Designed miniproteins, single chains, continued (3). Designs and how they scored, part 11

Each design is a single chain, and the fold is of that chain. pLDDT is the mean over its residues in the fold that is shown.

## One batch from the design tools (miniprotein)

Design m8350
Fold by ESMFold2-Fast:
Structure m8350 (fold): chain A 95 residues (1-95)
Amino acid sequence: SERNRWLLLFGAVDGITTIALVEAKRAGAPEENIKKLEEIRDILTRAVDLIRAGASREEVKAFLSKELGVDVSDWTDEEIVDYLVKKINEVLKEA
């Protein structure tokens, strides 16, 4: 059930990121802000692909730590999700 929970959580954040991209484009947000949201979406897509490929929890966290530039190795699933949502909201507010 660990993988199913992670797929659900990251799938939900990917959905939020997709909605944020649609809203940013509709609002005429700066190109750099749209690019940041696309980068977050790509990270989430790659994380989901790793989980589906059978990567361990540690491997997925190592990937996220590298791509996000922050060490998430000791974080809970909720803390990772909260951090990603915060990053998305920060980009939307920068517009």
Scores: mean pLDDT 82

Design m8351
Fold by ESMFold2-Fast:
Structure m8351 (fold): chain A 100 residues (1-100)
Amino acid sequence: SDQQILIVRAQYYQNTIRDIIDTFSDSIPSDVSNQVISQMDQIVQDVQQGRITGPQFYTRYQQIVDTLLSHLSPDDQRRFWSIMNQGQQQIHQIIQQIRS
């Protein structure tokens, strides 16, 4: 179902954001990391409880992405997008299996 797909995407994006924070720990201040982790936990909970829609999830997620990118050098931003694009390919394959 679309709800199951959204929950799976939200959980995967939460894990990807944690990996990003760990990868760029030298560039991202700890207060920003803690804030982002708390925001992702809340977004995932809101999705699981049916409190937000897919579009609302993506809007909040994009704000988190923009926050993290603002703390990265241009070289690290390229690495960030490489990690994100790899994650998107993996989640796309998982979703195709759920829809099958």
Scores: mean pLDDT 85

Design m8352
Fold by ESMFold2-Fast:
Structure m8352 (fold): chain A 70 residues (1-70)
Amino acid sequence: HMLEELEKIRDKLIEALKNGNDEEVKKIFESHPNIAKAIKAAIDEAPEYLKKNLGLTDEQIERLKKILEE
């Protein structure tokens, strides 16, 4: 169902980000604009929550922010 698809997309996004594959991250956001909006909102409102729950570093969050602002 829709929730399982979102989880798979999230996992692909996190894997690409951790591997430094910013082009793959951009493609995921282009293919799933609603996910891009949700991640952008989370970065703006609660970046510490993303670090704790997704295991992202400050550097990885800054990279996400740059990709979303282009």
Scores: mean pLDDT 76

Design m8353
Fold by ESMFold2-Fast:
Structure m8353 (fold): chain A 80 residues (1-80)
Amino acid sequence: TPEEKALEEARKAAESARMGDPEGAYQHALNAGRVAAEGKDASAASRATQLAMKGIYDGGNKEAAFAAGRAGTEGLSAAE
């Protein structure tokens, strides 16, 4: 389902950030937001986006975390 795919992408984003791959973390975070928005489930989409942002932020890439948050918010707005 879109929620399952979004959570998987969010987990990959967090893992990439922990491994010192900010580019991979950024791409997975964007994918998590987009896939979650496609599912039209605002709660699941919000949770997936938040998880991705936390992973990137904890990895030290604050700009990518904010970009992922904005991408997720845009997708959620379109999905309502």
Scores: mean pLDDT 63

Design m8354
Fold by ESMFold2-Fast:
Structure m8354 (fold): chain A 57 residues (1-57)
Amino acid sequence: DKLKEELLKKPKEELLELHAQLAGLSEEGKKLYIEKNKNTPKEDLVDDIVSLLKAEE
């Protein structure tokens, strides 16, 4: 999956921020989400983001 490959190239911090944005969190909610999920595996973040983006289609 090209989308998954591209997302895996991004820094983890960008993936956390993107997931928070896709989830519709406020600026404060994004900060809290990033702090709580900083130790979440990168692969899990990518899989969640891919699922959210495919659901938008």
Scores: mean pLDDT 77

Design m8355
Fold by ESMFold2-Fast:
Structure m8355 (fold): chain A 80 residues (1-80)
Amino acid sequence: SFEEKVNEILEEAKKEMEKIYSETTDQAEIDRKLAEVFAKAHLKVIILGTEEGLSEEEINRLVQRFQDELLKYYEELKAK
């Protein structure tokens, strides 16, 4: 389902974020690698939305939801 595909992209991004924090304590390196994870997730969301026939407005809302979820997870990881 669409929901399952959305969740797979989100789960993959969160796992990549956790891996970054497990591999380095250098905040500058973490920030660079997290930017790459965010960019990759953004692209995957646009591709998925396009394949599922979503409008540009619907894709933009989905992108915003992903950004909000990943930023929230980033703050949780940073607090540890």
Scores: mean pLDDT 83

Design m8356
Fold by ESMFold2-Fast:
Structure m8356 (fold): chain A 85 residues (1-85)
Amino acid sequence: DAETQAFIDEFKEHTKKLTEYYTKAFDHKGWTDLKKEVVKKLQEVEDKVVQKAKDGTPEEAKKYAEQLYGELEEWIQKKVQEALA
């Protein structure tokens, strides 16, 4: 319970920092749509990982977070390459 809450709080802080990072990184008119979509996808990852932590264990949620962040990073890299072309 307390351990699960600590995990959720830390994960939300991490997602907040990533959102701030990408918001600044995409601070260009040509990247406005990409910025919005990245922020939306980061929120979806947060929602899914928080739900996994509530329904299961912090360990399971951590593994799920690693998977979803990996998928998100690949997607962002692809979209950044498209935006820079």
Scores: mean pLDDT 82

Design m8357
Fold by ESMFold2-Fast:
Structure m8357 (fold): chain A 52 residues (1-52)
Amino acid sequence: MGAFIVPASDEELDRIAEKLGVKDASREEKLQAVIDYARNHSREEIERIFEG
C-alpha cells in the first residue's frame, strides 16, 4: 500500500472529477481519473486540482 495521491473525501473527489471532466462518472472511475492525472502531472499540478 503505497498510494498517497487520492482524495480525502467524497466532496473533494467530486470537485476534482468536475475539473477533470468526469463529474458524472462512477466513484471508482473518478478515483482512477485522479490517479491517472497524478501519474502524468507534476506535484504542483496535482496540488492545484486538490485545492479547488
Scores: mean pLDDT 71

Design m8358
Fold by ESMFold2-Fast:
Structure m8358 (fold): chain A 66 residues (1-66)
Amino acid sequence: AEEWRRQAEEARRVADDLEAIAKKYDEMSKKATGEEKRKLDQKSANLWTAAGIARAAADFLEELAA
């Protein structure tokens, strides 16, 4: 039970870290143009998707700990 809770906390930290990196790419994209902007937008989108998956995993693990 406790081990699932710790894993959920770790997954939440991973999600938070990925979201922070995604936000950095979003800010960089606002100042970029053309091909560079497209690449930064794609990188940000991928990171937001990964963060969502990590957060869903954290929620699932937290349910198991309950």
Scores: mean pLDDT 84

Design m8359
Fold by ESMFold2-Fast:
Structure m8359 (fold): chain A 95 residues (1-95)
Amino acid sequence: HMEEERRKFRELLEELLAERLARHPEASEEEVEAARRKMEEMVEKAEKENTLELLTKAAELQLEGARRKEEGLPTEEVERKGRELEEEYEKRRKE
């Protein structure tokens, strides 16, 4: 089950990366590859520190925000949720 959960999480990050690429076509292949490597490292760290759930929620919020922008919908609520998630991550990491 963990393998399947990890794969779904990585697929979500890949979708987020693809969305950024679509909105930022001037981004170099080097920047894209660096972002992928960084995400891979974050996944490994999150698994070891049991914060994979928070990282997954962050990715989902980013993807939702991107979709809302495409449809011209407001993104303030998504941004607020993102900040709440950051605060939760900080709290868990420190304590």
Scores: mean pLDDT 71

Design m8360
Fold by ESMFold2-Fast:
Structure m8360 (fold): chain A 61 residues (1-61)
Amino acid sequence: ADALIAQGQALIAEGEKLIAQGRQLLQSTDKDQILRGIGLVLRGIGLIFQGELLIRQAQRL
C-alpha cells in the first residue's frame, strides 16, 4: 500500500510541475508556445488523475 501511495504522490508532483511549466508558456504571445503550454497542462492533469487513482486503490486495500 505504501509503495502505491508513494508512486501516486510522485505522479501528482510531476503533474503539478508540468502544469506550472504550461502556465508560463500560456502567458506568451506566440501561438506555438501557447499550444505547447496547453499540451503540458493536459499532460499534467492526466498524471494527477493517475496518481489519485493509485492512492485511492491503496487506501481501499
Scores: mean pLDDT 82

Design m8361
Fold by ESMFold2-Fast:
Structure m8361 (fold): chain A 69 residues (1-69)
Amino acid sequence: SAADVETLVRTLFVGVPDADDALRARVLAATGGDPARIYAVAEELGKLARGKKEVTAADVRAAIDRVLG
């Protein structure tokens, strides 16, 4: 359901200190709410964040661009 997809995005991006509803809406819009694409973005974010003290909204944008285009 849409609520389950929103919960998935919230859970996977909980570690982003400046994550807000606008960032989560951007992930949902970019992935079309497809769980496989949401997981792919989260996996790429994990790679970009490896060794960093904090994960940022800019890292989320970079992960979206690398996975989706």
Scores: mean pLDDT 72

Design m8362
Fold by ESMFold2-Fast:
Structure m8362 (fold): chain A 94 residues (1-94)
Amino acid sequence: SRLPASIVGAFLRNRRDAKGLSQREAAELAGVSQATLSGWEQGRIPRRLPSDSQIAALAELLDLSRSDVRAILSGAPLSPSLAAELLALLDAGV
């Protein structure tokens, strides 16, 4: 039931790309460092969750719920719709 970290990273990258944003622009909008966002897109899960304001900004940026952002960044169980989207990326050979 654990998805590969590479799929989570690809999902974050795809959502950012769909907004037409660079890593730097997305990081500035979310209130995180570009290095932090780059790490997440490479599948590096943070040891501590970002602040509630950063999670809210990421949810807005990525068109996700705050609970889905928390789940992605903490490795918690995903919503069925989010799990299906990540599995579709795995099926696409990512």
Scores: mean pLDDT 77

Design m8363
Fold by ESMFold2-Fast:
Structure m8363 (fold): chain A 77 residues (1-77)
Amino acid sequence: MRYYELGKELAKRVTREAIGRARKVPGDEAAIRVLRGLLEDALRRGSQRALEEGGEEGARAFREGFLEPIERWARGE
């Protein structure tokens, strides 16, 4: 539960920051690479921390929480 909420909050913050940074990059392809890289890095680092502190269940909950707002954003929700 706690790791799910941590993942969700991190995803919201990183997505807002990544969109702002990607807007300054010329070209859609380059902007998408910046956005994807920032999101993938945040998920990787956060999942590793959750695994070390909360085990496999913590890592799974963090990943689920992180991906939920990203999927909603990708669908325009």
Scores: mean pLDDT 78

Design m8364
Fold by ESMFold2-Fast:
Structure m8364 (fold): chain A 74 residues (1-74)
Amino acid sequence: SLKERVEAVTTRSQLAQEIVDLIRYVIANASKFSQDKASEIYSRLIDTLNKLMMGQISIDQAKEEVIKIIDEIE
């Protein structure tokens, strides 16, 4: 599952790639969400990616947020 892929990542670069892929999924499937929900998810993913890449949050903290988002959309 997507959650298992996220749980298995061990580096910032691997997690960043999973977040980018999830962002692409949300953009491509925006019509499956309400406008507000799509925008909320997109903003949360971008914020998490930026904080992860800037070293402001740990890999584990970023994983927790991404998994929460996956649980909300699956």
Scores: mean pLDDT 84

Design m8365
Fold by ESMFold2-Fast:
Structure m8365 (fold): chain A 97 residues (1-97)
Amino acid sequence: KLQELLDEFEKKVAELKAAGDLEAFRELMKELAKELEKLLTDPKVKELIEKLKKEAETEDQKWQITIGVATLFYLADEEKKKEAEKALEEYLKELEE
């Protein structure tokens, strides 16, 4: 389900990026983030996304965080999840400086 959604949006993203339509691209990213939030059932993933969103300076960053975290935790295997958790911990440590 999530992989199908991401595949569809990756194709649309590539098309819009090639066309240079940045506004349509932003709307597409916002829509994808909203759909991914509806699919989030793991409370740890939800908590992590909420924490990261608090550190985000722009709405675009918040959408990117939701998409990135959801993708890593729902499509990646256990090794990739472990790598993602470490990378996010390092990122948060830098922001808290």
Scores: mean pLDDT 65

Design m8366
Fold by ESMFold2-Fast:
Structure m8366 (fold): chain A 55 residues (1-55)
Amino acid sequence: SPEEIAREIVEGIKEALLRMMEYLKVPKEKIEAYLKKFEAQRDDMVAWFVARALA
């Protein structure tokens, strides 16, 4: 479904951000804070991708 693909895209963004932060040696506490903000925006990002990118 479009929602499943959008969730896969959002998860891919999260994984790429984690890799970048680990490469830059960002402290674990700061990574956790960023992930909390990311998760707060997850549903909105999924809805945005469904509406705009998966047509």
Scores: mean pLDDT 82

Design m8367
Fold by ESMFold2-Fast:
Structure m8367 (fold): chain A 95 residues (1-95)
Amino acid sequence: MPLYGEGEQVGDSTFKATGIGTSEDDALMAASSGFRKALQQQQGLSIPPNTVLHEGDIITASNGDQYLITSQNTSPSLGQDNLIKTEITATKLSS
């Protein structure tokens, strides 16, 4: 299962999210949840629940704004050999 996900807006059109899980898929699901929460907190926008975001994906928010997932980086989580960390970056597109 996904263990932890967080996200933040780092520029006018850019979000970063980090997820930690026991597998690459679980870490990515956690990162995707982190992005969803950051988008809601910073912009008041929603995306469908349980959306898993991959590099190259375009997601449409509740107001019709589109976000491109521009990067996805996966690595071992620091201090825990059995945990995977995934970081994603999303950039707002025009429309």
Scores: mean pLDDT 79

Design m8368
Fold by ESMFold2-Fast:
Structure m8368 (fold): chain A 72 residues (1-72)
Amino acid sequence: SSAKIAELRALAEEHRKLTAEYNAKANEIAAKMAEGTPRQMLLETSDESVKAISHASSATSYRSQARALEAA
C-alpha cells in the first residue's frame, strides 16, 4: 500500500540521517588525531564508523523493501 511504502521510505531516510551523524562524529575524532593520538580515539573513531555502516545497511534494506512493494 502507499502508506506502507511511505513508512518504509521514512525509515530509510531516518537511518540515512543517522549514517551522516555517525560519519560526522568519526570525522571529528579523526581530525583531532593529527596531534599525537591516544589509542582510545582510534577505538572511538572505529566504533562511530561501524554504527554508520550499520545504519547505512538498514537504510538500504528499507529502500529495497519500498521498491519491491512499488513493483508489486
Scores: mean pLDDT 78

Design m8369
Fold by ESMFold2-Fast:
Structure m8369 (fold): chain A 93 residues (1-93)
Amino acid sequence: MIPEVEITDESIEKLYELLKKYFPHLNLTFEQFKATVNSLPKELIPPLTKESVIRFLKENFGVDEETAEKFYEELKKDPGVARLFSLFLLFLG
């Protein structure tokens, strides 16, 4: 039992694909995204909640609640992807 999920290349790829699917205007290659993730202090990752994800996406990306919930459901499939999204929030905000 691991208290924290390890961030893998697979998790980075999954989050990148999810971000490109919902936010195709992101001007980042996969390699740049991976390098950015690896440069961030992982011990500063805040906890991620459904409410915070929905609010953030609605306010900052103009997506509807249903789209934001679908994004959150994808995050729930992979704890590593969810952790990476928290890093992305720190990078973006």
Scores: mean pLDDT 69

Design m8370
Fold by ESMFold2-Fast:
Structure m8370 (fold): chain A 83 residues (1-83)
Amino acid sequence: AEEALEHLKEAKEAAEKLRDEEARKRVISSLENALTALKNGNFESALQLLEIAKRIAEEALPSDPDAAREVIEHLEKALEALK
């Protein structure tokens, strides 16, 4: 759980670099909700919220490949730490 929390913090910091304001807000919101779910032991909700954040970041890849890739990379590390 500790490692997953660190990776989610890194994903949130990477999401701040997304150029599209709406995508940035949606990713950050999903990550903050996932962090709250993990803190409360709601593992299933956390996984669903991380999947939503990853999808939004993937949609940003064509227009903002560097920032979107960084978000996806940290999200994949968080998801792996939760297995």
Scores: mean pLDDT 83

Design m8371
Fold by ESMFold2-Fast:
Formats: C-alpha cells, structure tokens, sequence
Structure m8371 (fold): chain A 57 residues (1-57)
C-alpha cells in the first residue's frame, strides 16, 4: 500500500492535511490515519486532483 498526504476540509470548515492510504489498484482510502476531527465528516478540498472513495460512516 502507498500513503499520500492530502488536504481535506473538516466539519468546522478548516483545511487539514492528513495521510491516507492508497488501496491496491490506486484508489484512495479515506478511512484516514487519525480520529482527531471526525474522519467520516472530512471531505476533499475543492480542486483536488485525486479521486476519493467514500469515507466509512
């Protein structure tokens, strides 16, 4: 698996940088590697070049 740092918008509307794991097959896994700001509520910054998979609810 590969990791990639991406910018997300948290539920408060702040930009945060988080590390995510790429799944095999080159898809981004938005489980995220922390629980600080509510992982399932984070969303990609507008204009992000990578495709994001759905975050687990």
Amino acid sequence: METREVELIDPQGKRVRVTVELTEGGRLDFRLINGTFGVAEARPVAGTRARFEDVPE
Scores: mean pLDDT 48

Design m8372
Fold by ESMFold2-Fast:
Structure m8372 (fold): chain A 59 residues (1-59)
Amino acid sequence: SAELERAVANAAAGLRASGDTAEDVLSLSSGGAYTAAGMLSKDYGLSLEEAARRLAEAL
């Protein structure tokens, strides 16, 4: 959905600004990546793995 795409893009922009890499996001090793993936999971029904994948793709 356009809403999910916008949420992913906004979260990925924040992670990029914080210097998170695609590896950090996919492994959920940073607090920012874990928080962003958790919010997408809660709000849009994604698994943490799927949320992390979409965030990493948007970096």
Scores: mean pLDDT 86

Design m8373
Fold by ESMFold2-Fast:
Structure m8373 (fold): chain A 72 residues (1-72)
Amino acid sequence: SADEARQRSQDAQALAQQAQAQGNSQAALLFDVASRLYQLAAELFDQGRDDEAQILVDAGQDYEAQGRALMA
């Protein structure tokens, strides 16, 4: 849903800030990309374009997972 995508965007942005504070610029970039993809997905959900929105959520999840792996 749009609300879930917005929440994911906010969470990914918080992770990007945390990664940057820890000096992990690569993880920060991956989380920033995920946040932007989730924000675009939320806009598509608002438009009723659920299939296209889900593609962006899936892409955002892939970038987020890569960022999390760099933080482990």
Scores: mean pLDDT 89

Design m8374
Fold by ESMFold2-Fast:
Structure m8374 (fold): chain A 86 residues (1-86)
Amino acid sequence: SIEEYKKKLKEAIENAVKNKDTSKPYLKYINFDPDQLQQMFDQSIQSFQDYIRTSQQYSNTNDRTVINQYIGSTIRVIGDKIDFGI
């Protein structure tokens, strides 16, 4: 569901930030522009909602599998943008 996607995406972002080499300037990720991070988060949720709405395949796919695949792609893109901020 969209609600489960929101929860898991938030958790994935938090985990990516927390696990981003705490022996170096980890605070760069925590203090990354929160508005930009929120925008990326909102855009990913909207994209997933559009995918559910327009994709007939979603109704015939295991919800958990689809969510996990979409989160994996989304967090990688967000992570890349955060890394570029350094």
Scores: mean pLDDT 56

Design m8375
Fold by ESMFold2-Fast:
Structure m8375 (fold): chain A 85 residues (1-85)
Amino acid sequence: SLNFTTIPADSKKVSHIVAALIEYMADPETKDPRVAEGLAEFAKDLLKQGKYEKALKYAELALKMDPSNKKAEEVLKKAKEGLKK
């Protein structure tokens, strides 16, 4: 269920909420900024864990839902650096 979500909360707690929301609302057309910011936080947490491909995936999804999310943009750049071609 979708209830009030405090996005600028601890990354760990937001990550669990975002994972549930992604499964429920994995549609970029939805443009839900709460999901976008939660995705950015989750992606940042994955980036810290060295999970660059997952971090990139969630950061891209966050930007598709909210293109103005600076955190998602930064995580996207860092994840691409970590993946290196």
Scores: mean pLDDT 69

Design m8376
Fold by ESMFold2-Fast:
Structure m8376 (fold): chain A 76 residues (1-76)
Amino acid sequence: SLNELANTYSKLGDLFLSQGKEDEALEAYQKAAEIRESLPDSHEKLRKTYEVLVKSLEGSPFVKLKEFAQEKLQEL
């Protein structure tokens, strides 16, 4: 399902992030976001997901990921 695919990309993003691979993590998170944005009435779930991501990136050197998550949160 699309929900399972999006979840898989999010988990890949988390894995790459744990390895310090910001660009790969960003690509994985972008793919997950694209899938979730194609689903109807996902605003509240998406907001929660991006809020958690922003918080997890606090104090990290991953500026591209932080900007991505903040921009997505502002778009909701």
Scores: mean pLDDT 78

Design m8377
Fold by ESMFold2-Fast:
Structure m8377 (fold): chain A 56 residues (1-56)
Amino acid sequence: MKPAFTGAGLSSPRPLSAEQQARIQELIDLAKRLVEEEGLPPAEVGAIIDAKIAAA
C-alpha cells in the first residue's frame, strides 16, 4: 500500500450502469473504426462522435 498524497485521481464519478457502459463502448468502437477504416484524423473523428452524442 502506497500512501500517495498526490495520487488523487478524479473522484470516483457516479458508477456507470451496464447500458451506459455499452453505449460508451459503442462510441469507442465507432471511433476506432473511423480511424482504422477511414483513416480520419482525430479531430474529424471527434466531430463525428460529438454529432452522434447530440443526435442520441
Scores: mean pLDDT 69

Design m8378
Fold by ESMFold2-Fast:
Structure m8378 (fold): chain A 78 residues (1-78)
Amino acid sequence: TASPDQKRELEAGQMIGVNEIHLAVLKHYGLQPSDALRQTIRQQLAEARELAESLGDEEKRQRLLAMIEDVERYLDEL
């Protein structure tokens, strides 16, 4: 049975992963994300950050925050 913290961790991880995959697919096809899509991704990463910051486990929180920063950097490089 998953704890509330495990559920928040999974939800944040899924939000991060979906956006990372989306950006990877765009890069594979040589496509640039639109300004609207960039804004949507940034909003979803902000939601993932809120979930990560609500975790009681400091190591898990820091790991998810680092993953969010990596996806934000990836988006900025496109």
Scores: mean pLDDT 85

Design m8379
Fold by ESMFold2-Fast:
Structure m8379 (fold): chain A 74 residues (1-74)
Amino acid sequence: KPLAIVQNGKIVLLPDTEEGARRIADFLRSQGYKAEVEGRSVVITLEDGKKYRLDMDGSISDKEGREALKKALR
């Protein structure tokens, strides 16, 4: 399932694809976060050293990743 991200002041839904994962990772890197693409997943490492997986299929792991992304994108 697509994730919502703010880009150029607009909310964009990213597709459940490798391209969607790449766009999320590129955005997180632009904000100074460590983000890696693994197929259709994005792994982000926050300041506390914890890793959050954003699976593009909308699994439960996406819930923790969505909360981390929402907090990081302020």
Scores: mean pLDDT 61

Design m8380
Fold by ESMFold2-Fast:
Structure m8380 (fold): chain A 68 residues (1-68)
Amino acid sequence: MSSEEAARKGAEEGIERIKKAKTGEEAQLYGAQGVLDALEGGADRESAEKAGKEIKEAIEEMIKQGKV
């Protein structure tokens, strides 16, 4: 798996879990897991950092919507 592909997969799966979160803390934990999954899948630090930004934006959106 490429670095970019691993980062994208981690972000996409993390964001799907975040959408199911019941609390802001749970959303943060799902986000952290998404970044870890990206790194374990072979994402380099830079690609994982980009995935983390997408995950952070998803969490902020959930908070704005009052979902968590």
Scores: mean pLDDT 81

Design m8381
Fold by ESMFold2-Fast:
Structure m8381 (fold): chain A 96 residues (1-96)
Amino acid sequence: SMLEELRKEIMEAIENKDFELALAAITAIANQLVKLGKEEEGNEIRERAIKAVEEKNYEELREIAEEALEVVSKLSEEDQELVVKGAFVAIKSTKE
């Protein structure tokens, strides 16, 4: 699934210390969750992810990514597609 592809890219980025890609993907997920009415969850994920990267707490960043992906997995198929597409657009921007 596209969600499993996104999960793989985020987790591999964290393992490879590509925190720019990981943060871009997680913040894109968070921003789309806010747009879908999950404002509290989205804002908390975004703030926690930024702080984890600033503090170089990569174990926490992995946990935040897992939590964000779990929230996405519970969305409708249509909303899940919107979130995943937004995240891949953000990932592509980091590879420029």
Scores: mean pLDDT 86

Design m8382
Fold by ESMFold2-Fast:
Structure m8382 (fold): chain A 88 residues (1-88)
Amino acid sequence: SEGDEVAARSLARLIQSLSEAEIEELIKEVGFSPKQQELLYKIHNSKEDKEYAIEAAKELLKLMSPEQMDKLIEKLVAIERERRKAEG
């Protein structure tokens, strides 16, 4: 659906904006499997290929457990909160 594509685009852009250290921290906190880590790095490294990054984000979301989703959202919300403080 269009909503699923918006979610995947938002996730891809957010992941692409993370530093390598933040990606490693995210992997450790969420407990990503090797396949999920591969998808995360594909998204992070594909800044010039938007369609490829979005498809990788869709695949990542399909492979995640509810517990991993909760941890991912919590970490991404924390990162976004810190960015908003830096901007204002």
Scores: mean pLDDT 79

Design m8383
Fold by ESMFold2-Fast:
Structure m8383 (fold): chain A 73 residues (1-73)
Amino acid sequence: NSFFQMIQNMDYSTRVRMYQNADPHTRRVIMNVMYDDMVSQGMSMAAITRKMMDWGVSQQAIDQIVQQRAFDA
């Protein structure tokens, strides 16, 4: 929640830079954790997708996360 609020209060350039400065493995972990946190907060898939794309997460990466959660359900 605190991390999400911090990201939400950043300008677009700062969000992109934070995400982009992470290595590929760390970036993957960050996006998965933030996705799960947003789902736990009751956010809609449309809202989650929009926010993640604003952070520079690709639609492909989001689709992979969704597919993985569907498999694990």
Scores: mean pLDDT 70

Design m8384
Fold by ESMFold2-Fast:
Structure m8384 (fold): chain A 74 residues (1-74)
Amino acid sequence: MEADKEAAFAAYGETAPLVEEVVTSGLLSPAERAELLALAQGVQEAMDAKDYAEAKALLERLTAFLREVLARHA
């Protein structure tokens, strides 16, 4: 269980800089902003529930979404 927690926090550390880049760049449409908020809320709820496996899975989805946004605007 601690290993899952460490993996979730490591994934969060990898994802947070991408969130900052995308948000500060103003690249998000209103629909994309809603998706980002939904994924971020899901991560927070999973972390609060100590469901670190779900938190990690949602962080991986969030990272993929952010990379797709960046690639589309490249």
Scores: mean pLDDT 80

Design m8385
Fold by ESMFold2-Fast:
Structure m8385 (fold): chain A 89 residues (1-89)
Amino acid sequence: SEIREKVKKLNERLEKAAEEMRRAVEEARETGTEEETNRVRREKGQELVEIAREGLEELEELQESREKVIEEASRAVEEIKEIVDKLTS
């Protein structure tokens, strides 16, 4: 499933970014000031939000595309039914 693959890849990207954020914040706490730690947290946090936003947009586009396919398939089924009814009448 394309949806499952996209969700899996998004989860992997988010987990990696979250782990990188945790490590960067820990290093900043040990070696830097609170101000530097807060800056690192904000920068990594913004990166995480951007990854989530991009992934959400891709999933929303896929959902909209799938809804259109369902509508088109439903119309095609009705068209074929009408043809069959005319041929059997």
Scores: mean pLDDT 80

